# Designed miniproteins, single chains, continued (2), part 69

Each design is a single chain, and the fold is of that chain. pLDDT is the mean over its residues in the fold that is shown.

## One batch from the design tools (miniprotein)

Design m6540
Fold by ESMFold2-Fast:
Structure m6540 (fold): chain A 110 residues (1-110)
Amino acid sequence: SMEERRRRVGELVQEALRAAHEAYEIIKKSDAPEELKDEVIRLVDEAVTAALEGYQAFQDGNLEKARELFRRAVEAARKAYDVAKQISPEAGEAFRRMAEALERALEVVE
């Protein structure tokens, strides 16, 4: 049902947000250059914003907008992974889980 699909997407978005928060805390505490940390934070903000807007679009029945926003969220999360793994393998792993959760959300909204 659409209700079950909405619940599933919500759970996957929540999973992605938890992974993002875990990675953010690791990055924040690292000794990496501030410019590199700022780049990761910008990419996380983009991914989180797109994921939340995508979930809202899905709830509103706007499937095309939801797919576009979740694709943007996945791309931003993958870019965050590429930068974060240079700072911390543990932070990279958390962003990889974020990207996977968002990819699964995209599959549900297809």
Scores: mean pLDDT 88

Design m6541
Fold by ESMFold2-Fast:
Structure m6541 (fold): chain A 82 residues (1-82)
Amino acid sequence: MKALEKGLKHYKEGVYALSYNKDYEKAIQHFEEAVKYFEEAGDYKFAANVYKLLASVYQKLGDEEKANEYRKKAIEYYKKYQ
């Protein structure tokens, strides 16, 4: 499916930005796009994994409230769509 392929492309770009460049803002942008495409594709397990990564990035930025929000979204997606 085209949506799943686009989601995977953005996921990989986000992981690269996070792991190799330490570019947290670029990682967030790619992960937000990845979530949109995974939700469009109905792949809620992948969406949950990306929300977990967004939580980790916001925690590194010191934004505990956004980190907690994204952790809750990841848990909801794991529970409702498994």
Scores: mean pLDDT 84

Design m6542
Fold by ESMFold2-Fast:
Structure m6542 (fold): chain A 98 residues (1-98)
Amino acid sequence: MDYEKLIKEYEEKIAEDPNDAEAWYKLGLAYLSLKEFEKAIEAFEKAIELDPNYGMAWEYLGMAYLLLKDPLRAQEYFDKAVELGLQSPLIKVEIEEP
């Protein structure tokens, strides 16, 4: 997948509508895929600022901090995602059965 093109597409969407929490979340996912964890965190934090009930943004913010080797902060964000009705990424390791 061409994540650099996706980043540009979501940056353009955000320039038109900076209050689109989903666009910020998707921008964060694209940065996470490129291992640009600090930029991913900024995008997820903006998504949460716009929609504090965006459980997936809390979950991936936790994952980004875990990948930056900050497990204590990661756990705080995973706890928020669980409170919003989502399970942490550590629980979502499912065996893909074809």
Scores: mean pLDDT 77

Design m6543
Fold by ESMFold2-Fast:
Structure m6543 (fold): chain A 100 residues (1-100)
Amino acid sequence: SLAESVRRFAERVREWAEKVEKGELTPEQADIELALAAMYLATLKSIRDSLPPEVQKLLDEADEELTRAYKALQEGNFKEAAEHLRRFAEILERLADVLA
C-alpha cells in the first residue's frame, strides 16, 4: 500500500539521519539519499490534489524540513541536518498514518 511505502521510506530517512549525525556519509552517498528523498516527495506531490487536506499540509511541512536539511548539509552542519531529517521522517510517518 501507499502507507506501507511511506513508512519504509521514513525508516530509510531515519537511518540516513543517524549516518549524517555521525559524519559517516561520502558526498556521493549524501547526494544519492537527497535525490531519492526529493524524488519520493515529488511523486507524492504529483498526486497532491487527490489527497486529503491534512496530507497536503503534511507534504508542505515535509518539503520545508527536507529543504532545511539540504541547507544544513551544504553548510556542513551535520547535527542540524540530522535533526531536520528526523523531523522529515516523523512527518512521513504521520502522513502514512492518515493514508492507512
Scores: mean pLDDT 84

Design m6544
Fold by ESMFold2-Fast:
Structure m6544 (fold): chain A 85 residues (1-85)
Amino acid sequence: SEGALLGGLVYYSMGELEKAKEYFELAIERDPKNAEAWLNLGRVYYELGKKEEAIEYFEKAIKLAEEQGDEGLLRDARAALEEVK
């Protein structure tokens, strides 16, 4: 949900990566098409050293952003994928 996404963003900004992960996972569980939650979950996994999972989540965010016509999120998700590869 939007509330879980916002909670994840707050914890991420505080460097609380495990709590950020829990909130983004909750956001995805509530709305599996929340491309922003997938993008931010990828960022958390990358910060935790889990590069392969981060790539999978960025690719999921790209696919959803394309399906939804969200050009801003698509740009951000593609940039994140290029940076980790």
Scores: mean pLDDT 90

Design m6545
Fold by ESMFold2-Fast:
Structure m6545 (fold): chain A 83 residues (1-83)
Amino acid sequence: GAELSEKLAEAVKAGDAETARELAEELVRMAREEVAGTPEEELLTRAAELLAEGAVAYAQGDYERAEKLFAEAAKLQKEAAAL
């Protein structure tokens, strides 16, 4: 939800990797429930997992890893949109 996404963004901005991980895990769980049974389920679930890993990496200061993870997530989201 919007509140969790806002809290995740604040944790990432603060460099709080532990809080970012907890919030990212909850967002992945919500994403799985939202896309369950859809043709996009596998692609969007994987994209959510990559976005979560990227957010944690960014909070840890590993910007190169975060950018690669965000790029892969965007690619999967584009593939899902084509279904």
Scores: mean pLDDT 83

Design m6547
Fold by ESMFold2-Fast:
Structure m6547 (fold): chain A 68 residues (1-68)
Amino acid sequence: SAIEEKVEELKKTLSPEQQQLLNRAVEALLAGDFDGAAQALAELRETLSPEQLKDALALLREVLAARA
C-alpha cells in the first residue's frame, strides 16, 4: 500500500532504534492505542530532525485516517 511504501522510505533515513519507535507508533495507532502511539512519538521526537519529524507526523496522520 502507499502507506507501507512511505513507512519503508522514511525508515531508510532512520536508525534501527528510530525505526523501532516508528513501527511501535504505527502499530499502536492501528490498534487504537493512542496513549502508546503518543509515547512512542514523544521518544521519536527527541531523536528526529525537524524534517524527519514532519514526515513522521504526516505518515501517522495518514495511518490514523486510513483506520477511521
Scores: mean pLDDT 81

Design m6548
Fold by ESMFold2-Fast:
Structure m6548 (fold): chain A 77 residues (1-77)
Amino acid sequence: RKEFTELAKRLAEYIRQQVSGKEAEAALRRLEELLREAVRTLSKEDAEMLLSLAIDLAEQLGAEEAKAVIERTLQEL
């Protein structure tokens, strides 16, 4: 909810400051793997919220490839 949105924003900003370009893409791919595992254990409502936050994070990092994969995962819910 609001806490998750704020956490995602701060995490995206922190990663953007610490990691750039290809390193940001690699970090987001690892996050994507963790999200796929989390989606299997979460309720549909929580999974949709988590995936939406991940899409926002991918967009903020400019990781278009990772964003497309996460969007596909959300559609499959």
Scores: mean pLDDT 64

Design m6549
Fold by ESMFold2-Fast:
Structure m6549 (fold): chain A 68 residues (1-68)
Amino acid sequence: APSPDIQRVAALAAALEARFPADHPELQRVRAIREWLEANPDASEEERRAAWEQIRAAVDAALAELEA
């Protein structure tokens, strides 16, 4: 099974896909980070936290676009 981090990223990507077009920059960013996590299963805890922080920033930016 995919790691819990990858599963959470997939869920966030799916939620954004419901609200934004598939080519939205922030959605593409979340998808790219998910692919990086899948390609780097041996990533350190620090690297995984950094990737998660980038995902959160992308999600927050996309949501802010809806409110602006």
Scores: mean pLDDT 72

Design m6550
Fold by ESMFold2-Fast:
Structure m6550 (fold): chain A 61 residues (1-61)
Amino acid sequence: MPLSRTEVRILNALAEAGERGLSAAELAERLGLSQSTVSRHLRRLAERGLVVRRDGRYLVA
């Protein structure tokens, strides 16, 4: 499958945040993950065009 369960959880959290988005630190706190783990998944999602970074925050593309 192209997305892991963790990536789906990240996308759902970002969708709930809407236009404000979430930082990697906020995602880590919300999901109970390390910032390193979240940053790795966010990079993969950004490479696929599924998320965009805006002023240090991430949003669903």
Scores: mean pLDDT 83

Design m6551
Fold by ESMFold2-Fast:
Structure m6551 (fold): chain A 94 residues (1-94)
Amino acid sequence: KAKELLEKGVEAYAEGDYEKAIKYFEEAVKLAPESEIGARALVVLAKAYLELGEYEKAIEYAEEALKLAEKLNDKITKENAQAVIEEAKKKLAE
């Protein structure tokens, strides 16, 4: 179930296992691509890539999350996606 995969990914992320978190988040997006759960999964997927130093991938997934959040009128996910984009761009500007 997409929500269960998102929760497992968040647990792996909290433990610092970003590669395992990415795998769960990717599966959650695949199961529920045009949903609120999918939008949240895209944000935390972008955050996991940010933690791994994959800044361009972090921006790509965060922009996808932003676009989906706008369609869904999900203000919280939109704000979280924008924050990831800004942080990744700051890292790239160094």
Scores: mean pLDDT 87

Design m6552
Fold by ESMFold2-Fast:
Structure m6552 (fold): chain A 55 residues (1-55)
Amino acid sequence: SAEEAAKAGEEAALAAKTPEEAQRAGVRGISLSDDEAARKRVGEAAREAVERGTG
């Protein structure tokens, strides 16, 4: 479930239409994952989505 949470957070962050939405998806994915590697991936995906400025 940790890997599934990370993947869902990653996909949600990349699909987000706004930076705020991407950030919320990343935070949720990290909080639901108890795996360090999974948390790192979700954080990186959210950061990339925010930096791209989805819009």
Scores: mean pLDDT 66

Design m6553
Fold by ESMFold2-Fast:
Parts: sequence; C-alpha cells; structure tokens
Structure m6553 (fold): chain A 56 residues (1-56)
Amino acid sequence: MTLEELLKRDGTELGTELYLLGLHDVVAEASELIRQGRYEEAKRLLAEALLERRKA
C-alpha cells in the first residue's frame, strides 16, 4: 500500500468517526473532496471537525 492509499484510508476512518458523531454534512463534503483526489483538504476538514467536537 502506497502513502497515498494510506492517506485515503485515514480519511475514511476520520469520516466514519465524524458520521457517528452526527456530523453528516461534514462527512459528505469530505467524501466529495476525497472522490476528487483532494485528500489533504478532506483530511483538514475532517480533522478540524473532530477537534471542534473534542473541545469540551
């Protein structure tokens, strides 16, 4: 598995966790970015959403 495939896999894991947290719109947007090959933008979107949710 290449580094690019690993990055896509990490994005999928983050998307699944955000979906379980009820952030459906963010997951949908990030999935579209991944489909377009914009993995870094998708990862940033998902990571920021997760960080916001974990800020208690």
Scores: mean pLDDT 63

Design m6554
Fold by ESMFold2-Fast:
Structure m6554 (fold): chain A 57 residues (1-57)
Amino acid sequence: SEEKKQKAIELSRKASEAAAAGDLEKALEYARQAQEVIDSLPPEVAEETRRRIREES
């Protein structure tokens, strides 16, 4: 679950970077992949993961 949490954070970061670069299609793709990973986590871990992503910027 730690590895999945880290993967979701990384994918979310890539989504933010793609959005900043103007690549909205890649941004949405990475965001969806991150959400899919988060949805596979226990609810408590998913909430913590979303919080960390939000704090990232």
Scores: mean pLDDT 80

Design m6555
Fold by ESMFold2-Fast:
Structure m6555 (fold): chain A 71 residues (1-71)
Amino acid sequence: SRETALLSLENALKALSSSRTVALAALHEAIEQARDDPEVLELLKKALEALRAGDFETAREHVEKAIELLK
């Protein structure tokens, strides 16, 4: 659901500065929960790519944009 995706993204955002493993897990959960929203999925795909590359700032920006679309 969108609500569950939003919670997962908020958890990912909090984890970005402390635990890459937790942030990745939360982002994967958000992707599963946002499957019916192609605009959100594209942002989450970009966030995941940035996080895998170690670009936490870019990952944060994409997560924040996805959160704004879901609220």
Scores: mean pLDDT 81

Design m6556
Fold by ESMFold2-Fast:
Structure m6556 (fold): chain A 101 residues (1-101)
Amino acid sequence: LRLPSLEQQRAELATGDLRTLSGPVRLVLKLEALRRSGSLAVLSQAEVGELLGVSRAAVSRAERLYEALFGRPLVRPATPGPPLSPQELNELAAEIAREYA
């Protein structure tokens, strides 16, 4: 995997367009969507990987990138939410991308 610099990934996030973002930055936004929905409260890193079509190691790296990009650790919500469909997840991730632009 060619990893872009943190500065480049911050610049990508500022565009607000999920479609133009690199895989790692898109994965960070999907993690934020899962956190906001409450789905992350009941999912292990391996289960998040299965849901998002990535390895557990990629999820672990995305959690570290989340902390670097947002300046806070990815904290699992206390209240579980319903599971998101892939469509609902992508819609929420796109909304979050616009919010952080």
Scores: mean pLDDT 74

Design m6557
Fold by ESMFold2-Fast:
Structure m6557 (fold): chain A 59 residues (1-59)
Amino acid sequence: SLAEYLERLRAGDPAALEELRRQSREAAEGVGEVLGLDEESVERLAEMLYETELWAAEK
């Protein structure tokens, strides 16, 4: 469930953090394909999504 996943992120579970990083990369690549972003922009977007989700999970 989403609640279980968020709890794992708040606890700093390495497996949950790795999954979040993977999902952030996939989401950024999808957006990049639609918007025609270059590789550098996709990498920055992936990092931003990861950091934003991690910040939100701590709330």
Scores: mean pLDDT 78

Design m6559
Fold by ESMFold2-Fast:
Structure m6559 (fold): chain A 64 residues (1-64)
Amino acid sequence: MERMARTIGTLSAYEAYKELGNAPADEIQRKAAEIGRELAQKYGVDPDLAARYGAEYARYLVEQ
C-alpha cells in the first residue's frame, strides 16, 4: 500500500506542476494533494496518505 501511495503521490506532483506551471509552491502542493486523493480513491489506496505524499513531493520539487 505505501509503495502505491508514494507512486500516486509522485505522479500527482508532476501533474500539478504541469497544470499550474510557475504557481506558488503552496498552490502546487494543494493541487498535488487533490490529484493524489482522487487517484488513490480510483485505485483503492488510502487517499489521505497519497495526498500527503503528493504535497510533500511537490514541495520538494519546487523548493530545491
Scores: mean pLDDT 79

Design m6561
Fold by ESMFold2-Fast:
Structure m6561 (fold): chain A 55 residues (1-55)
Amino acid sequence: TPEQEKQRQIAILQFRYLALLSEADLYERLGKLEEAKKHREQAERVQKKIQELQK
């Protein structure tokens, strides 16, 4: 159903969001602040996609 497909897409995006945040934290701990910032910006874009699908 369209609802099942939407839930699947949200789940995939949620996993990507968490992975991007984990990578950002890792880069920050390594002193790679620019890489950490880029990963956080990507996570913000993914979060906006999740919000669009939840409407």
Scores: mean pLDDT 87

Design m6562
Fold by ESMFold2-Fast:
Structure m6562 (fold): chain A 100 residues (1-100)
Amino acid sequence: SPLELARLMSVMAVLMAGINFTMKQLEKALKLKDFDKAKKYIKELKGLIKQLEEVIRELEALLPTLSPEEQEKVRKLIEKARELIEKANKLIEEAEKWLK
């Protein structure tokens, strides 16, 4: 449980960083009208979102086994992750309007 929590939190941090980075690259590609790069970043971003949603489900499954302090920390991270997914999905939707 503690090792699994640490692993999942580490994976979440990497995925959230990857999503933030890829969103910036997508925004840059759209500004430059580099539609081929924009399509690639949309595909990458969709993949990262799916992986993050899986990590969220695994963390939610662990919640009942955690201490109250760990539960609060994990819930706050899940909230931040869900907000990031919402922002990323809005960017994808806007980008797809420009591409097709």
Scores: mean pLDDT 90

Design m6563
Fold by ESMFold2-Fast:
Structure m6563 (fold): chain A 72 residues (1-72)
Amino acid sequence: MAALAEGARKAGEAAVEYVKKLVEEGKLEEAKEAAERAIAEAREALATAPEEVREAIREELERLIEELKKIV
């Protein structure tokens, strides 16, 4: 079960780094699109997650949203 939360964390970290690179390069539209896609995928993962790991995945989603709001 921990593997799902770890996967969500790694995916979120990768998404944040990718969006940061797009912003640094001045690709603001692509950055916003990438951020929206990452959040949508994280929300889908949360909706389909087993109850036992849902809290951990929700925490990773909240962390992703907070980080993306700082850079987009």
Scores: mean pLDDT 79

Design m6564
Fold by ESMFold2-Fast:
Structure m6564 (fold): chain A 80 residues (1-80)
Amino acid sequence: ALERARELLAQARERAEAGDAEGAARLLAEALALLGAPEAGRRAGEIIRDYLLGRISEEEAAAGLEAVAPELKAAYEKAL
């Protein structure tokens, strides 16, 4: 699960660099679901998608990601 999640995170980065905001968000959500945080992953994916599409500011995206970061860290640590 952890290795597959890392592969999906790498693919999400590639999609984001290619301008595929929706693809990047979907892959990020899938990776975090594998780490046991599907809800936090969905929320993080929505924030990143909206940021990449220019719907929210960098400050708004950072604040939203900070709110889900503790749950993401807990899921990652539990998967180790």
Scores: mean pLDDT 75

Design m6565
Fold by ESMFold2-Fast:
Structure m6565 (fold): chain A 75 residues (1-75)
Amino acid sequence: MAERERLGAAMDANRPALPEIKAYIDEKIASLKKPVPAHKQTAAYMLALALAVEGATPEQIKAELDDFIKEVEKE
């Protein structure tokens, strides 16, 4: 299975806030004008999970993800 699918499933299972963050990432990536490689989406999931484990709020995680996704969009 693709790594992004495994990591996405882990986000859904682990905390109430992580499904919300996963949906946010998925919506942002889907809104981009070009296809995003699976490894970039996996990296976004990993970043979100790491921040959540460190106790960041959903709002803080979304802010970090916005910066990450803007860099992905530029490439």
Scores: mean pLDDT 71

Design m6566
Fold by ESMFold2-Fast:
Structure m6566 (fold): chain A 104 residues (1-104)
Amino acid sequence: LSLEQKALEKIKKYQEELAKDPNDAEAWRNLGQAYFDLGKYEKAIEYYQKALSLDPNDGRAWLNLGQAYFHLGKYDEARKYYEKAKSLGLTVGAENGLRSIDLA
């Protein structure tokens, strides 16, 4: 199965889950990741921000925010969110993101 097909399946799944429980921070983060996989970075950011409003210590959501801002060319925001993810224990992912900014 293609990455696009997997992303569309995830969107359907998590939209149905969130219709039943809108306070599921992990489902909001997973919905954002599915939109990220489709290259819809602004929409991914909206859903990651929703996840973080419910769980501000989700280091993966901070890492995902950094990656989405990086793809939009917003390197100052990307660096800020990678540093936040690193502070929450997402060291390898955050360091890879920071290195990508330095190479851009």
Scores: mean pLDDT 88

Design m6567
Fold by ESMFold2-Fast:
Structure m6567 (fold): chain A 65 residues (1-65)
Amino acid sequence: SAATEAEVAALLAEFARRLAAARSEAEVQEVVFEFVNRAAATLDDDALSRLMAGASAAVEAHLAA
């Protein structure tokens, strides 16, 4: 639904911002764990799959920067 898509987009934007602020591998790991736990508690399996794909892309972009 449009509401679920907006929620996924908002979560991904927050995730990318938190990743950009991370200064160590340990902080990146913590951000990822907290994000996955929050998303899993809120989203269904389909929305979670879409979010995980976007999160993977965000991590790759962060590591490339």
Scores: mean pLDDT 78

Design m6568
Fold by ESMFold2-Fast:
Structure m6568 (fold): chain A 88 residues (1-88)
Amino acid sequence: MDPELLELGVRAGVLAIEAAVIVVFEPENKEAVEKAKEAIRLATEADAIVARAAAAGRASKEEIEEARELVERAEELVKEAKKIAEEA
C-alpha cells in the first residue's frame, strides 16, 4: 500500500473519533456539533478513497490528492469545533 495513502487513512480515522467525541460530549453546542458532523462526513469520504485504492492495490496521484484535501478540510473543521466548544 502507498505509505502516504495509509497515513491519510489513519488521520481520517483519528479525525472521525475526535469529531464523534464532540458530538457525544458537547451536544448542546449546536455550532460545534454541526462542524464535527461535517468533519465526520469528510473523514468518511477520505477513508472510502483509501479503502478503494487499497482494494485496487495502487493509488493514483489524483486519489491521494483528493483524500489529502478531504483530510485537511476535516482537520480544520475539528479544530474550529474544538475552538467553539472551548467558547473561544
Scores: mean pLDDT 83

Design m6569
Fold by ESMFold2-Fast:
Structure m6569 (fold): chain A 60 residues (1-60)
Amino acid sequence: MDDFRQRMRDGYMRVTQGVSPDDVVDWLFRQGVSQQQIIQFLRDSPSPRMQQIRDAVRRR
């Protein structure tokens, strides 16, 4: 769980640095993060960048 939260923070930082949300989702999957973990973590996030990551995951 702690590693998962750190990976989500790293993903957010990558989006702020101009990495596409789809590439961030692919990176998170390579780190062993599941689609359901990402969706649940971002379920109630008001951030537009976090919503972009959620939408990219939901397309999978």
Scores: mean pLDDT 72

Design m6570
Fold by ESMFold2-Fast:
Structure m6570 (fold): chain A 55 residues (1-55)
Amino acid sequence: SKERKIAALYAAKGILKAAKEFEETLPLEDREKRVKEIEEAIEELEEEIKKLEAE
């Protein structure tokens, strides 16, 4: 159902936000690049959620 798809996208977004927060605590090389990639993935999920909610 549409509601289940939206719920799954919100769950995925929550997981990505947690992954980003974890990456920001690590003194690792290329961290800025990894954080940016996660942020871009979150933005894509937010756009898909908006499309589904507008239907």
Scores: mean pLDDT 82

Design m6571
Fold by ESMFold2-Fast:
Structure m6571 (fold): chain A 59 residues (1-59)
Amino acid sequence: SAALEEAERLLTRAYLEGALSPEEATALMQEFERLYQVQSPEEALAALRRRIAEREAAR
């Protein structure tokens, strides 16, 4: 789906920019997939964007 593709792009970018470790990127993708299944794609993406921003702010 478009939302899954966007999530993969966001996580890959954050990883390449040094905001996330490989383990953190994997954990966030798993969390996104769970939220995507039980909530909406929009809510899952909003949660992912927030988590990435929090990690970037901590750097």
Scores: mean pLDDT 82

Design m6572
Fold by ESMFold2-Fast:
Structure m6572 (fold): chain A 66 residues (1-66)
Amino acid sequence: KAMELFEKGKEAFEKENYEEAIKYYEEALKLDPNYFEAWLNLGLALFKLGNTKKGMEYIEKAMELL
């Protein structure tokens, strides 16, 4: 389920394993592309890795879903 993948992503994010978090968030979004929190957290994880442009694009995608 998308929620289960999202929770695994959050666990990886909490451990500062941002690359692993991104993979789980991407898998959650494959199951539910309208998952606002997954887009938001994907953008935040990208910011943590220094990918600011890509991070901003995903946060904007999250805002479009509200």
Scores: mean pLDDT 84

Design m6573
Fold by ESMFold2-Fast:
Structure m6573 (fold): chain A 62 residues (1-62)
Amino acid sequence: SLEELQARLDETVARLKEAVEKLKQAIDNGADPETIKKLREEVAKLADEVMRLSDELERAQA
């Protein structure tokens, strides 16, 4: 279960990094405000999930 939690955290962190990079490229390329808003929402959701998984993993190791 700890190994599965760590794997899920690692995967979600990788997705967050990819989403942040896509957001940066969209801003640099002058994407429309609606596209940028959706990418920001995706980043926020992934960041929230990383925090939840990190907290769960920390509590499981305590």
Scores: mean pLDDT 86

Design m6574
Fold by ESMFold2-Fast:
Structure m6574 (fold): chain A 71 residues (1-71)
Amino acid sequence: MSAEEIAEEIAKEAAEMLVRGVPAEEVRRQLLEKAKEAGLSEEQIEKAIELAVKYARQVSAPEEVVETLRK
């Protein structure tokens, strides 16, 4: 898979975890672990975080969740 496809999948999994009620700090930790294990660069990890933020906003996540994901 391309790095873009991996980032997209990680971001979607993060949004699904938020919908299931997983705390934002845990979601961020899982996202970073998966991205690093997949060998994503710092730039690609940043893109995955921004995609996760986009999906979180689509599911009406509060501002605290968005801020936690961007930390």
Scores: mean pLDDT 78

Design m6575
Fold by ESMFold2-Fast:
Structure m6575 (fold): chain A 80 residues (1-80)
Amino acid sequence: MRDILRAIALVLRAIGLILDVELNKDDPEKLEEVIKEAEELIREARALQRRSPDARPLAERAIRLAKEAIEKAKKVLKEL
């Protein structure tokens, strides 16, 4: 259960990063922080995915959501 709870926490953090992009579209420093935090989250999720088969589906969701946050943040930054 520990790894599943960790994976749930990563999914919730990734959702938070997507929301941070939407709330901070006029703040380039915050958008760059979101990208950095999302990249760190992907690294954590990949490590969890490798060590815990039970957490793998949730870790995959966290990676997908974090990649979405990076994509959205980069698009906003390009328009600034």
Scores: mean pLDDT 87

Design m6576
Fold by ESMFold2-Fast:
Structure m6576 (fold): chain A 61 residues (1-61)
Amino acid sequence: SLKEELLKALKELNDYYSKRGLPTIDPEEVLKVMTDEELEEALAFAKRQIESYKKLEERRK
């Protein structure tokens, strides 16, 4: 489901936030308040952020 995909993406994004010393997001709290359209937008945003962080880490290795 869309919620399951977003949960997985947010967990991966939280790993990057944790590595950078940034506060992590609670995926369950985010999902409680979002509409389906907002979930789709959040998933697209999370995937783009994850790709950006992966490229940054690969470039530095």
Scores: mean pLDDT 77

